# Designed miniproteins, single chains, continued (4), part 94

Each design is a single chain, and the fold is of that chain. pLDDT is the mean over its residues in the fold that is shown.

## One batch from the design tools (miniprotein)

Design m15241
Fold by ESMFold2-Fast:
Structure m15241 (fold): chain A 76 residues (1-76)
Amino acid sequence: SSEEERRKKSLEIAREIGRELLEIVDNVARYVLNLPLPETLSELQQKALDGVAKHLDNPEFRELMLKLAEAELAAE
């Protein structure tokens, strides 16, 4: 089934995007935390990192990532 194959690909891409996003947020947070930045920016970055990490296993968040992956595939 081409539909099942496409769903598998979308899921794989969503997982990869999720992991890359988490790594980007972590790297940015670490870089930002080491820079002389306003407290509000540092706090926002830390909150974003915590939010992403906690919601990676959230079904709604995963569905959002899947939709993003499908949109990216459709744009090709």
Scores: mean pLDDT 58

Design m15242
Fold by ESMFold2-Fast:
Structure m15242 (fold): chain A 62 residues (1-62)
Amino acid sequence: GAAHEEALKLAIERMEGLGKKIKEQYPDAKVTIEVKNGKVVVLTAEVDGKKYVFELDVEELL
């Protein structure tokens, strides 16, 4: 529904902002953003051989 679509858009925008900040601090970082099952936005950052995962469930924003 429209509420879910808007929440998903906001979740993606928040994760994109986080990814930008990570890239500003760690220019060589590999940042990937994925949407799983249309419900969970996952940001993966790889810095100096270490992997960091951040998850945001869209249903927690509804």
Scores: mean pLDDT 83

Design m15243
Fold by ESMFold2-Fast:
Structure m15243 (fold): chain A 93 residues (1-93)
Amino acid sequence: MPVVEVEDIKAAAKGSKATISVTFRNLEEPTEVSFVVIEGGKKAVGDVVSQMVSDGDVVNLTATVTDDFGSTYEVYAVFPSYPMLTAKAKIVK
């Protein structure tokens, strides 16, 4: 089964940019993934990303941190043959 992983990010101030790194693992061959990042359970970080990924690939997204961002973000990832995968990480403000 594919695995999606995210790491905690640090953002020191309102309006700071943070890089969210999404890692994909346990892929036997390059596979199309569609995923979205949700901040604080409320807001999507940009549009849904759809691309081919291979085992160990990292996709970077840039997010602007706000006071209402919340303390966490979540990734929801869909592969053609698997149930939706989720991963969660913290935002250190």
Scores: mean pLDDT 71

Design m15244
Fold by ESMFold2-Fast:
Structure m15244 (fold): chain A 124 residues (1-124)
Amino acid sequence: MSKEEAEKLVEEAEKLAKSEDEEKRIEAARKLVEAAATGDPEIARKAVPVAEELLKSEDEEVRRLAARALALAAATGDPENVHRALVALAGLPEEREAAAETLAEVLKERPNPLAEAALRALTA
């Protein structure tokens, strides 16, 4: 995926995240996961605010996907992305578990010390 395509996914996700329709919010969260999976720290930084908002959803699937997007942002090893992801997930044990699973899988392919520290924090 190109950086331009990933930026467009984040823009589409931001628009869909504002919908009262649960299906559109799920679609938003899925687009954020796809964009953040590119591993680009700038794309992840744009995705984080939208994921933080979706994490407040009453829908379990939306929150789980938002947690995965935050984990993918933390996986970039960017200090701001890691910090914001950990803060957003701190009070949410089920979402922390989903984030930890996602982060552990990414770290098998792209290890980095800051993201490894984030994984330890999420599993404590």
Scores: mean pLDDT 85

Design m15245
Fold by ESMFold2-Fast:
Structure m15245 (fold): chain A 79 residues (1-79)
Amino acid sequence: MKLIEEGEKLREKAIEAAKAGNVEEGEKLGLESVKLFVEAGDFKGALDAVGDFVRALAEAGFISDEEAAEALARLEELK
């Protein structure tokens, strides 16, 4: 219960940090979010958290839309 709630909170912070250009902070928060979802057994939530972070990086211009699309397609295959 707490792990999923903490994971969602960190996921939101990771996305905000990435959109603000704080890539290192966003990466740390995103990794912590993924770890919490995995510990809770919510692998789908973990994959969704990675996908949202990838989209945020593309919106901030740190990766191309093409790179984001490729990464998201690979995540879809893992579900």
Scores: mean pLDDT 78

Design m15246
Fold by ESMFold2-Fast:
Structure m15246 (fold): chain A 71 residues (1-71)
Amino acid sequence: RAEELRRRGLERFRAGDLEGAERDFREAIELDPEDVAALHLLSAVLARQGKEDEAKRLFDEAVAIERRQGL
């Protein structure tokens, strides 16, 4: 499920398929909205695509979840 999608997205990201990676990471987040790894990876993919505002939003979301989980 979410882990499998994150793994596939990582493979696509490594291959330079930013569009495919974005789709896989978005689907992983739909299945597990608190998947911090997927949120960070989607943020990185969006930043490389030049979608800086959305990348920042997802990064901030991931940081907020990490703070909640760490406390």
Scores: mean pLDDT 81

Design m15247
Fold by ESMFold2-Fast:
Structure m15247 (fold): chain A 84 residues (1-84)
Amino acid sequence: KEKEEIDKLIRDRLRAILALLGVTPEEQQEMLRLFEENPDEAAERLKALVDSADLTPEQKERLLKEIDYLRDLKRYREGEPVPA
């Protein structure tokens, strides 16, 4: 149940970020799938979208930190320790 709650949190946050970036629902679904299969690759793609977006530097920095957090949370949920 705790893992399901983490998965829901990741999905909800990713959808919010993708919606803010103006990504279509179809592309949102594709990104969510990629994040499940390869969170590192998905994070890189999301960061590229953030960098290309018409956002302030402050908004971009916040989104980049959030993406890194979600990636690390996904790794933790999969049982992989995050090196500090």
Scores: mean pLDDT 78

Design m15248
Fold by ESMFold2-Fast:
Structure m15248 (fold): chain A 75 residues (1-75)
Amino acid sequence: SAAEELAKLAGVPASAAEGALRAGAAGDISGPAMLAAAMTQQGVPLKEAAEMVGRASGVDPERIARLAEDAVKKL
């Protein structure tokens, strides 16, 4: 599933990726952004991470990228 593939790229459990994508579908952008940030920490380029998470969650990739970049700076 998309959640399992994104979980592997982010280095998180599949349940965490599923929860993040579900939050995004419900209008909470923080879940998708944290998933994209985790993928970026694992070496996925930010734009690609945001596009992949956006496609799976239905959230705008540009919004995910902005929030994920801020999250990475705080880690």
Scores: mean pLDDT 83

Design m15249
Fold by ESMFold2-Fast:
Structure m15249 (fold): chain A 69 residues (1-69)
Amino acid sequence: PVIEACVVSAKVIDDKTAEVTLQLPDGSLEKRIVEFPGDAEKEVVRVAAGGLVEAKVDGVPAILKGIPC
């Protein structure tokens, strides 16, 4: 699945995992645990900049697509 969302905030839990607050296109806010393929701090910045990242969202493989807030 592809998740299109704006990264509102992120709390890095470990090197590859962050608790990310995502704003969905409908304006709703959701907190998700995201496990990234690389360094979580750098990958969060890439998504926030509109990048595509293959990640696990709440343990489920997904593609995160960054969109503007």
Scores: mean pLDDT 81

Design m15250
Fold by ESMFold2-Fast:
Structure m15250 (fold): chain A 87 residues (1-87)
Amino acid sequence: SELEKELKEVAEKLMKNVKEYEKLMKISSKMTEEQKKKVRELQDTLDQASRYYMDAVRTRDKEKLEKAKKLVEKASELIKEIKKELE
């Protein structure tokens, strides 16, 4: 179904973002306080995305899935911004 495809796409993007977050955490000791603040915002965004994704899987609620999609996209943009500042 379309819902199953979207759930899989969100899960794959969420997993990729979590792996990028884990890489950033490994170098957190080299970050400025401002950069650490953005990494915390990324962590909060991923936590929210995960909760909405889990809710969407459990309830099959399209609105929760849409919220998870938006949060995953926000996390991807935060990762790009953080990585650019670390270059």
Scores: mean pLDDT 88

Design m15251
Fold by ESMFold2-Fast:
Structure m15251 (fold): chain A 53 residues (1-53)
Amino acid sequence: MVKVKITAEFEDGSVIEEEIEVDSLFDARRKINELAKKYGKKIKSYKIEVLEA
């Protein structure tokens, strides 16, 4: 399990940051899609930073 910080920039220029614990980077990428659905916006870019491995 790794602790990651996800930063997602939407097409309207808004930015969302969340810290989560995931089993893999694939789970972190899935969270990005969930954020897009939650906020109803398209993702322009995203960043995943590993905080603790």
Scores: mean pLDDT 77

Design m15252
Fold by ESMFold2-Fast:
Structure m15252 (fold): chain A 80 residues (1-80)
Amino acid sequence: DERKEQYAEVLRRMAEVLEEEAKKSTDPEIQKLLREMAELFREAADRVRQAKSDEELDQITRELTKRFNELEEKILKVKS
């Protein structure tokens, strides 16, 4: 399914961007959180490729969004 592959590719690219941002960070805690985000997106990309239904894709997206928001809140607290 081309749509699944395209979604997985977007998630993989987001992981690459987050990894590059982690390398540019001088704060070890922010660097760790950005790497956790990158790993989250890599895992999500693999799960998307293996998904067998639209319901599974929706579940993956909801879980990704929730975990991403949790990590983003942690980064914002460090920057505060």
Scores: mean pLDDT 84

Design m15253
Fold by ESMFold2-Fast:
Structure m15253 (fold): chain A 74 residues (1-74)
Amino acid sequence: DALLARLDAEIDTEAGRERLQKIIVASSDPTLIRYAIDRLVAMRDRSALPALRARLEAGDELSEEVRRAIEALE
């Protein structure tokens, strides 16, 4: 959709990566969270690790996906 296309277009900027990290920490939409995780992992963006660890600590239905993303980036 338009939001996902916008996020993808901004992926190579610091602002774009910060948006994806904020989605991981603050979003309640599992589709957006999975998209953000997949993009940051595909980019091998280790700067996402603090955001991923924060979400893992908060705990929810996505904890296993977040844990795998952390393992993939480490």
Scores: mean pLDDT 77

Design m15254
Fold by ESMFold2-Fast:
Structure m15254 (fold): chain A 97 residues (1-97)
Amino acid sequence: VPTYDEAKVRSFLESIGALSFFEDIKNVKDSLLSDSLNNQKSYTDSDKAEALSLLNQVAESNDLDEKLSLLDELESKFPSLSVSVGIISTLVILKDY
């Protein structure tokens, strides 16, 4: 089961000056729960852990291309998260720029 580290994700958002966007990371979790409940999709605990692990990997990466690649993988595997992934991708690009 992939490991998610909320402290690393928070530290990443703080480093890009986006603590106000901490809700975007929370909304990813909420979107997975909402999609599972409202769209009758059977996301396993393993699937949810994989999505959160990908976000943790984005937070730990020091390379913009790797961060964007991981976010593309997250969106590809979990299309319901597309809006949240788009916001996070924009914030990552703005930090690098």
Scores: mean pLDDT 59

Design m15255
Fold by ESMFold2-Fast:
Structure m15255 (fold): chain A 75 residues (1-75)
Amino acid sequence: EKELVEEFKKQMDERFEEIRKITDLSEKYDAMVETANWAQKKIHEFEKILSDETVLELRKYFEEMVKRMRDHLLS
């Protein structure tokens, strides 16, 4: 379902934007970990209802987001 994929990607982007506003490094790190855990659980749920190709697309998007969050934290 295209709508579910677009909504999930939007939710990931919105969560990342909120994390960027956190000034305390410890709170920022905790928010990143919580967001990563949320996204992984959501993708696992999608494995039951979406095609393997769509799930792979979401996993790649998530991995890219995690890399961006790590790069942001390290800078």
Scores: mean pLDDT 79

Design m15256
Fold by ESMFold2-Fast:
Structure m15256 (fold): chain A 71 residues (1-71)
Amino acid sequence: GAALAARYAANEAAARKRLEEEPDSVPIQVAREVAEKLREIGDAMDKGLERAKGKSGEERRREISRELEEL
């Protein structure tokens, strides 16, 4: 058999498995966008915490709130 036929069969099997595990659909796209927004919030919180190092809990909350408001 031709090497192309073997490659085609292997690629087709791999593609089917990926489609089952990672369907290209709107719900997955929305989930990714939500995950990215949550990462932005996390980064803002980290910036607030960095600015408030060694300060009281009230000052830390204030700095975090400030960074979140800038988003």
Scores: mean pLDDT 68

Design m15257
Fold by ESMFold2-Fast:
Structure m15257 (fold): chain A 67 residues (1-67)
Amino acid sequence: MIISKETAKELLAQALREAGYSDVTVEVALAEFDKYFKEEKVSSKELLDFVKDPKAREILKKLLESL
């Protein structure tokens, strides 16, 4: 699945918050996402591979499956 960068950032932020990360950590993760992803579209595989925490990745996978 290919999604917009905006949607990818929203899903990433939600998954990290649900995994228990602070708003500061979420903002840092979004800044790193912008640094590595220059295109306006991101594949679901690339988004999942970006997330190193298994708990956050599983939450993100469920969010992607609900799209």
Scores: mean pLDDT 83

Design m15258
Fold by ESMFold2-Fast:
Structure m15258 (fold): chain A 61 residues (1-61)
Amino acid sequence: AMAEYYVLVEDEKGRLVAAASGTAPSVEEALRRGEEAARALGKPATVVVFVDGREVARRDV
């Protein structure tokens, strides 16, 4: 089943540089999509995933 998620990408200073919402079959898939966006920045970043307004995962890229 797919769940609705919100993905935020923060730079090395904790500044929000990207945000997206959508559906994914898992938190890992949501993280993977955020990681792709973060890697495109070419600098250190952190991906944060929210479901139902609650942070469920965070990963440094």
Scores: mean pLDDT 79

Design m15259
Fold by ESMFold2-Fast:
Structure m15259 (fold): chain A 65 residues (1-65)
Amino acid sequence: MKEEIEELAEKAKKTYDELKAQGLPDVGRALAIIMLTVARISAERKGDKEAAELAKKYLDEILKH
């Protein structure tokens, strides 16, 4: 699960960067937040606290921007 969260975070970051380059940073940010929120909820439901905390950390990073 933790590896899946890291892959999802990289994909979310890439999507954000690509959309930002196209002049759509708000759309990219919203999509990244959705991806990471789904990952966090899935990890919590499976009892994977480390993966849930990792997803939360990446969400906090995006929300600061």
Scores: mean pLDDT 77

Design m15260
Fold by ESMFold2-Fast:
Structure m15260 (fold): chain A 83 residues (1-83)
Amino acid sequence: LSKKAEEAEKELLEFLKKLAEEFGKSSEEAIRQGLIKSLILSSKVAKLIPSLTEESIKAREKTLEKLSEKYGLSEEEVKELRE
C-alpha cells in the first residue's frame, strides 16, 4: 500500500476513536456526520490503491457494512457516498 493510503487509514481510525468518545456525549447528528466523514476518507483510500486483491476489497466492504449498521445508514445512502 502507498504511504498516502496508510495515512488515510490512520486518519480514519483516529476519527473513529474520536467519534466513539463523542457517541457517549453527543447527539445523533454528531454520530451521523462522523460516519459520513469516515466514508469519505475510506473513498480516498480506495482511490490511492490502484490494484486491490479480491480479499482486500471484501475485507473493506465488511468494515463498511459494520459501520453502516452501527450508525443506521440506509444501503442507498452508503452506495451514494461510495459512488
Scores: mean pLDDT 61

Design m15261
Fold by ESMFold2-Fast:
Structure m15261 (fold): chain A 61 residues (1-61)
Amino acid sequence: DEKVREIIREGIREAMKLGLSPKEVTEIALEVRKFVKYNPDLSEEEIRERIKALIEEKKAK
């Protein structure tokens, strides 16, 4: 649980560094938390990959 929270915080910092708005960052954080909730067997790497994918989607739109 704590490790997952740390990974999400890292992803939030990266998203903000890449110029995403607070709203976009909040949406990514919420989506990642939901993803983890429905997929409890996710590895740290898989969570990081999902965050990267969501950041890319927001940047492309």
Scores: mean pLDDT 79

Design m15262
Fold by ESMFold2-Fast:
Structure m15262 (fold): chain A 68 residues (1-68)
Amino acid sequence: RLLSREQALAVVDSLTHLKPELRAAIKEEIEKHEEVDPAELAERLARRFPTEESERELLELYFALLDL
């Protein structure tokens, strides 16, 4: 399911525990497109942030986006 940019940004804003650098990168990727595919977004971000810490945060983001 595709999300609107506004829906995806609202989910990111609800995840207050995300690190500022990761949060900024997520918003940057979301703002590049009018519609957001959660799986494609997660794959792009995983390539940019290939650490165990960021992997956990990106999985939380992915599931939060799917719950919309």
Scores: mean pLDDT 78

Design m15263
Fold by ESMFold2-Fast:
Structure m15263 (fold): chain A 77 residues (1-77)
Amino acid sequence: SQRQDLALKAYENLLAFLENQDDPEKAIEEAKKLVETLKALQPPKSLTKALLDSIIGSLKDEEVKKYLRELQKELLS
């Protein structure tokens, strides 16, 4: 569906951004854009969980991981 396609594109954009920067503040800012996109599109919760689990698993910065884990809990409630 178009909503799922847009969610995947937002995920891919965040993943590419994270590969090219080490600034946790900028990573959090970009992650907020993904979260806003997911809130607006409201894809299936299973897809939201899978995309965020993938991002959290690929990150090395504990501050960014913690921030995304809390947002994931909020989005899945």
Scores: mean pLDDT 77

Design m15264
Fold by ESMFold2-Fast:
Structure m15264 (fold): chain A 70 residues (1-70)
Amino acid sequence: SKEEIIKKITELLIEAGVPEEIAKKTAEAAANIEDPRVAYNAIYVGMVDAGLSREKARETAREAVKIKEE
């Protein structure tokens, strides 16, 4: 379900160091994006804006998109 996807992505982002409020907002946005590449970019940008390194943001965004495609 969309709710489960949001929960899993939110948890992944928090574990990566994203503040809970930003993680939830980013996960909700990504869950509503159909195109995996656009969803990846939304997650990546959200993490970089939250202060994560580009490397960590890329790795985490890749895992988050994988959760969405389940």
Scores: mean pLDDT 82

Design m15265
Fold by ESMFold2-Fast:
Structure m15265 (fold): chain A 115 residues (1-115)
Amino acid sequence: SEVEAALRALRLSAEALSKIDAEAAERVEEIRRVFEEHPEDLLKVIDHAIEIAVENKLLDEKTARYLREAISELIEAGELTAVDVANLSVVLVTSEVEVDDAQAVLDALRARLAG
């Protein structure tokens, strides 16, 4: 299932990160727990990932607002899968993301969805 694939992606990301950055690995593992508890609520998963990123100074408040609005619209339109949300959540909690980087990630997802 898409949910099982998403949980697997998060588990593998956390495992790989645990050897390099234990704090980043714990943030990914927290996202995995939220996803496992709310597997059909992709908006809740993304909101939690953005909150973690802001708390860890990986996102500023303006970039966070932009990403939340853009990603929420894509989820509501049915354009993002559970795996897409899992992969975006990993990026958000493991790297510093500026608005230009966020736009590039969203553009890449849109291009993939268009075929």
Scores: mean pLDDT 78

Design m15266
Fold by ESMFold2-Fast:
Structure m15266 (fold): chain A 81 residues (1-81)
Amino acid sequence: MKLSIEEAKEKLLKLIKELGMDEEVKEEVEKTMEEMEKEGYEIVESDEPAEESARKIALSGSKVIDINVIEEILRKHAEAR
């Protein structure tokens, strides 16, 4: 499923709040999403595991990113602290 940048930001900000991450992480995510939109990336949400989705996207050669990959990075970052 294709997401707008606004929908993607809303989902990621909700996850950041649920993970108890600081304001700096929120600002960094917002900036990253805006930069991705400016560079022509499309944000999608798949029903596949993040690693499998990322692999398929990489093989396609498209400027596409799965929101589940970003969410997995955020979860791992929260756990590493």
Scores: mean pLDDT 73

Design m15267
Fold by ESMFold2-Fast:
Structure m15267 (fold): chain A 71 residues (1-71)
Amino acid sequence: MKKRNEEIGETVLALAESASETLKENPKNAKVGEELEEAGREAAEQIKAGKVEEALEALRKKAAEIGKLAS
């Protein structure tokens, strides 16, 4: 179980960091990028702690909010 949660956490963090870097290329989106990076980091820690479903649900909700702001 530890290996699977570690891989999921690392994948989530990498995706959030990649998306955050892309958003931060435009100064107007810097805050949105920071929020996404922070949310991804928190979710990765929760996933490593075994709270996978809760972390993914929180990320999904945050991604929907960010998607509306970035559109």
Scores: mean pLDDT 75

Design m15268
Fold by ESMFold2-Fast:
Structure m15268 (fold): chain A 93 residues (1-93)
Amino acid sequence: SDKLVQQARERLELLRQKADEGDVDGLKKQVLEVMKIIDELDNLGKKEEAAKLSRELSEELRYAASKIPDPIEAGVLEVASGVASTVSKILEK
C-alpha cells in the first residue's frame, strides 16, 4: 500500500505539471491513473489511504481548474474536484 500511495503522489505531481503547462489531455490521463490507484487501495481495504489520496486529488483538480483558461474545461475540473472530495468523505466513514 505504501508503494501505491507513493505512485499516486508521483502521479499527482505530474498532474500539477500538466495543469501548469495547460496540457488538458495529459492532465486527464494522470487523473485516470490516480483514480485507478484509489480504487485499488479501496479494494485492498486501505480505506484511510484511499480517502487521503482522493482528498489530495480533489485539491489538485481545484488547482488545475484555476490554471486552465477554457471555462468549460475548468468547470469540468471543478465538478471532478467536488466528486473526489465527496469520495474522500465516504471512504473516511
Scores: mean pLDDT 86

Design m15269
Fold by ESMFold2-Fast:
Structure m15269 (fold): chain A 76 residues (1-76)
Amino acid sequence: SLATLKEKVDKKIFDDDFYALLEENIDNDSTLPLILDAINLTTDPADIQKIKDILEASKDSPVKKALIALAESKLK
């Protein structure tokens, strides 16, 4: 659920369950602010890369393109 996804972001728990929930909800617009928070809160380049890969594999949108660009900026 989105509530579980938000709780994981708030606690900075970027585990396999987080990524499964993210993939299930990637095309839900309510997920996009949680992805922004996850990218800003994580310090692990591997977690940033995985979030970016999930966004790139999903349906394209202007907001997702902006989130991908943000993730790329943190990987440089």
Scores: mean pLDDT 84

Design m15270
Fold by ESMFold2-Fast:
Structure m15270 (fold): chain A 98 residues (1-98)
Amino acid sequence: MVEEIRQQLEDLLADTKARLAAAKTKEELDKIYEEASKKLNELAKKLIDAVDEEMAKIPDKEKRRKLALETTALLLRYIGDLEQAYLDALRKLEAAAA
């Protein structure tokens, strides 16, 4: 189900934010970010595939378009959240090094 994949994405972001906040070095931070980005891309592909299956069941063109746009907006928010968490953690490490 689309909702199950969405929950996996939200869980990934929550876990990644906690790991990034706990990182003590830039090397550790970069490794966490790279691993999370790969997993996010895998889940994003699964979400797109699941949404395509749901859209195939919808005869209304406008409803399909709305679902596609909402899915794109959601994925962009998740990518932005991951990027922001990385930047916040990086700034915290830089401040601690000063």
Scores: mean pLDDT 85

Design m15271
Fold by ESMFold2-Fast:
Structure m15271 (fold): chain A 100 residues (1-100)
Amino acid sequence: ASLLEKFEQAKANLQKLLADPNSSSSNIVNQLMTLTDLAEKIFQSSTDIELKKSIVDTLKELLAQTKKRLKEKNASMLDLMRWMAAAGSVFVMERRIEKE
């Protein structure tokens, strides 16, 4: 499977976890980390600026949704710190697009 196909599958998996009110904060954060890792690999291998912008926009929406869920679940400090790490990666990706 291509990196983009893996990204779309990881995105679908995260969306399913977010739709399920019984999903644990740890499972949500683990899937978010998988999605951001795949996005970083796409950024390293692709020159397609429009694709990179689409990925960043998708990740920003999912970051907002995951932050809301983590607050509702009273997530651990560790889960919140992992979310912040993912948010930092997305911020760096967005700034890299601005320089291209």
Scores: mean pLDDT 88

Design m15272
Fold by ESMFold2-Fast:
Structure m15272 (fold): chain A 87 residues (1-87)
Amino acid sequence: KEEEEKKIKLLQHIQIILNYENKLELLGEAFDLLYEKKGITGSAKPEDFLKALKEVLEKENKTEILEKAEEYYKKGISAKELAKELK
């Protein structure tokens, strides 16, 4: 239960960081990987999407985005607060 919530929050934080850095195309690549290459359609689990996104970030040498997202999560910063802080 806590593990699932953590993954959802990490996905939200990663998406906010990608939007701030104008790298939303990496989110698109993760969707392509998930739906076209892994055959997942409809309601993908947060775990599956997070895995695809991590794979894209590793390929593009942008794993620092994952590190930032985890750091903000550990600080207890909500997705709304993160969006304000990065602005």
Scores: mean pLDDT 74

Design m15273
Fold by ESMFold2-Fast:
Structure m15273 (fold): chain A 66 residues (1-66)
Amino acid sequence: GREAVVEWAQRRFGLSREQAEEAVDILLEGIRAGKGREAVERLQERFGLSPEEANELGVLVHIRVV
């Protein structure tokens, strides 16, 4: 669920809990609204994730949370 993805993002990308929760929420809202690509781009801008890292998190949110 959401908590497992938050903890994974903290460990994988060195994000704080607050940053990881924000990133997951941005992706969850974006995917549900049909704006997944825009959400992935926002993660790159806001948290300094690479395109590959932002896409990896997006896939996990889609599979584990959506």
Scores: mean pLDDT 84

Design m15274
Fold by ESMFold2-Fast:
Parts: C-alpha cells; structure tokens; sequence
Structure m15274 (fold): chain A 64 residues (1-64)
C-alpha cells in the first residue's frame, strides 16, 4: 500500500539523513524492477551515491 510504503520511506530517511521523497522514489524503483540484475544495480547506486547500506533497503523491502 502507498501509506505503508511512505511510512517505511520516512523511517529509513530518519535513519540515513536523506530526504524522505528520495527514499520513497528509490523504494518504488526497487519494487518496480523485475530483474535481479537491475535490483543489484539500484542497490549499488543507492550505496555509492546516497550512502544507504543495502541491508537497510533489503529490510525495508521485506516489510512491504
């Protein structure tokens, strides 16, 4: 649900110090990606450019 996705994005934003809207867009991109290779690329970009540990993103996705 959109409400659950937004709540998780806001929680992750507080942990990382990133804007909630950026985190929300990243989670939406990860949920929309159908290939494992594409998801790995998104996780690497989030870690290198955004400083978000991939473990935190995987935990967030598991709660959705």
Amino acid sequence: SEAKLRAIAEELARKTGLPAENVLNLLKALLSEKTEAGRRVLLRVAEHDGGIPPELLREALARL
Scores: mean pLDDT 79

Design m15275
Fold by ESMFold2-Fast:
Structure m15275 (fold): chain A 81 residues (1-81)
Amino acid sequence: KKEIEIKLANKTTAASLLAIGRALDQGRLTPEQEKVLEGARAANQGKLDEAIELFKEAAKSPDPVIRDFAEEMIKLLEEYK
């Protein structure tokens, strides 16, 4: 679990994580940003298949930052599935 969390932090861009964190702090999440947050929670709980499906939904976002982040997370999580 913690090894996966560390690798996720190292492989995802700090900018993408910071943008999601700022949106959460402001209470303003889009549906796709909510899917990213749900996917991260599932991954942290070791629910890798559920996390991958949530990130696949986030990857449908018209926002390229959210899409790229979700695609990177899918690749990383499938490596540990």
Scores: mean pLDDT 67

Design m15276
Fold by ESMFold2-Fast:
Structure m15276 (fold): chain A 64 residues (1-64)
Amino acid sequence: MEKTRKEFEEVKKLVEEGVPAKEIKERASELIRDILEGMELIVEGVSKVLGEEAPESIKELLEK
């Protein structure tokens, strides 16, 4: 998550500074890839917690 936030801030800076669209697109592509990787890690982490230890709140969310 922190890496994604940092890349998002960099993209915002590039837009604010008026840098070429090509560079902005490259940074945005990195951000998208990091988001996808982050989502995969979250899904894997949740799966591990459910298999080993599932807090009551998470079990209740899945049940409902």
Scores: mean pLDDT 63

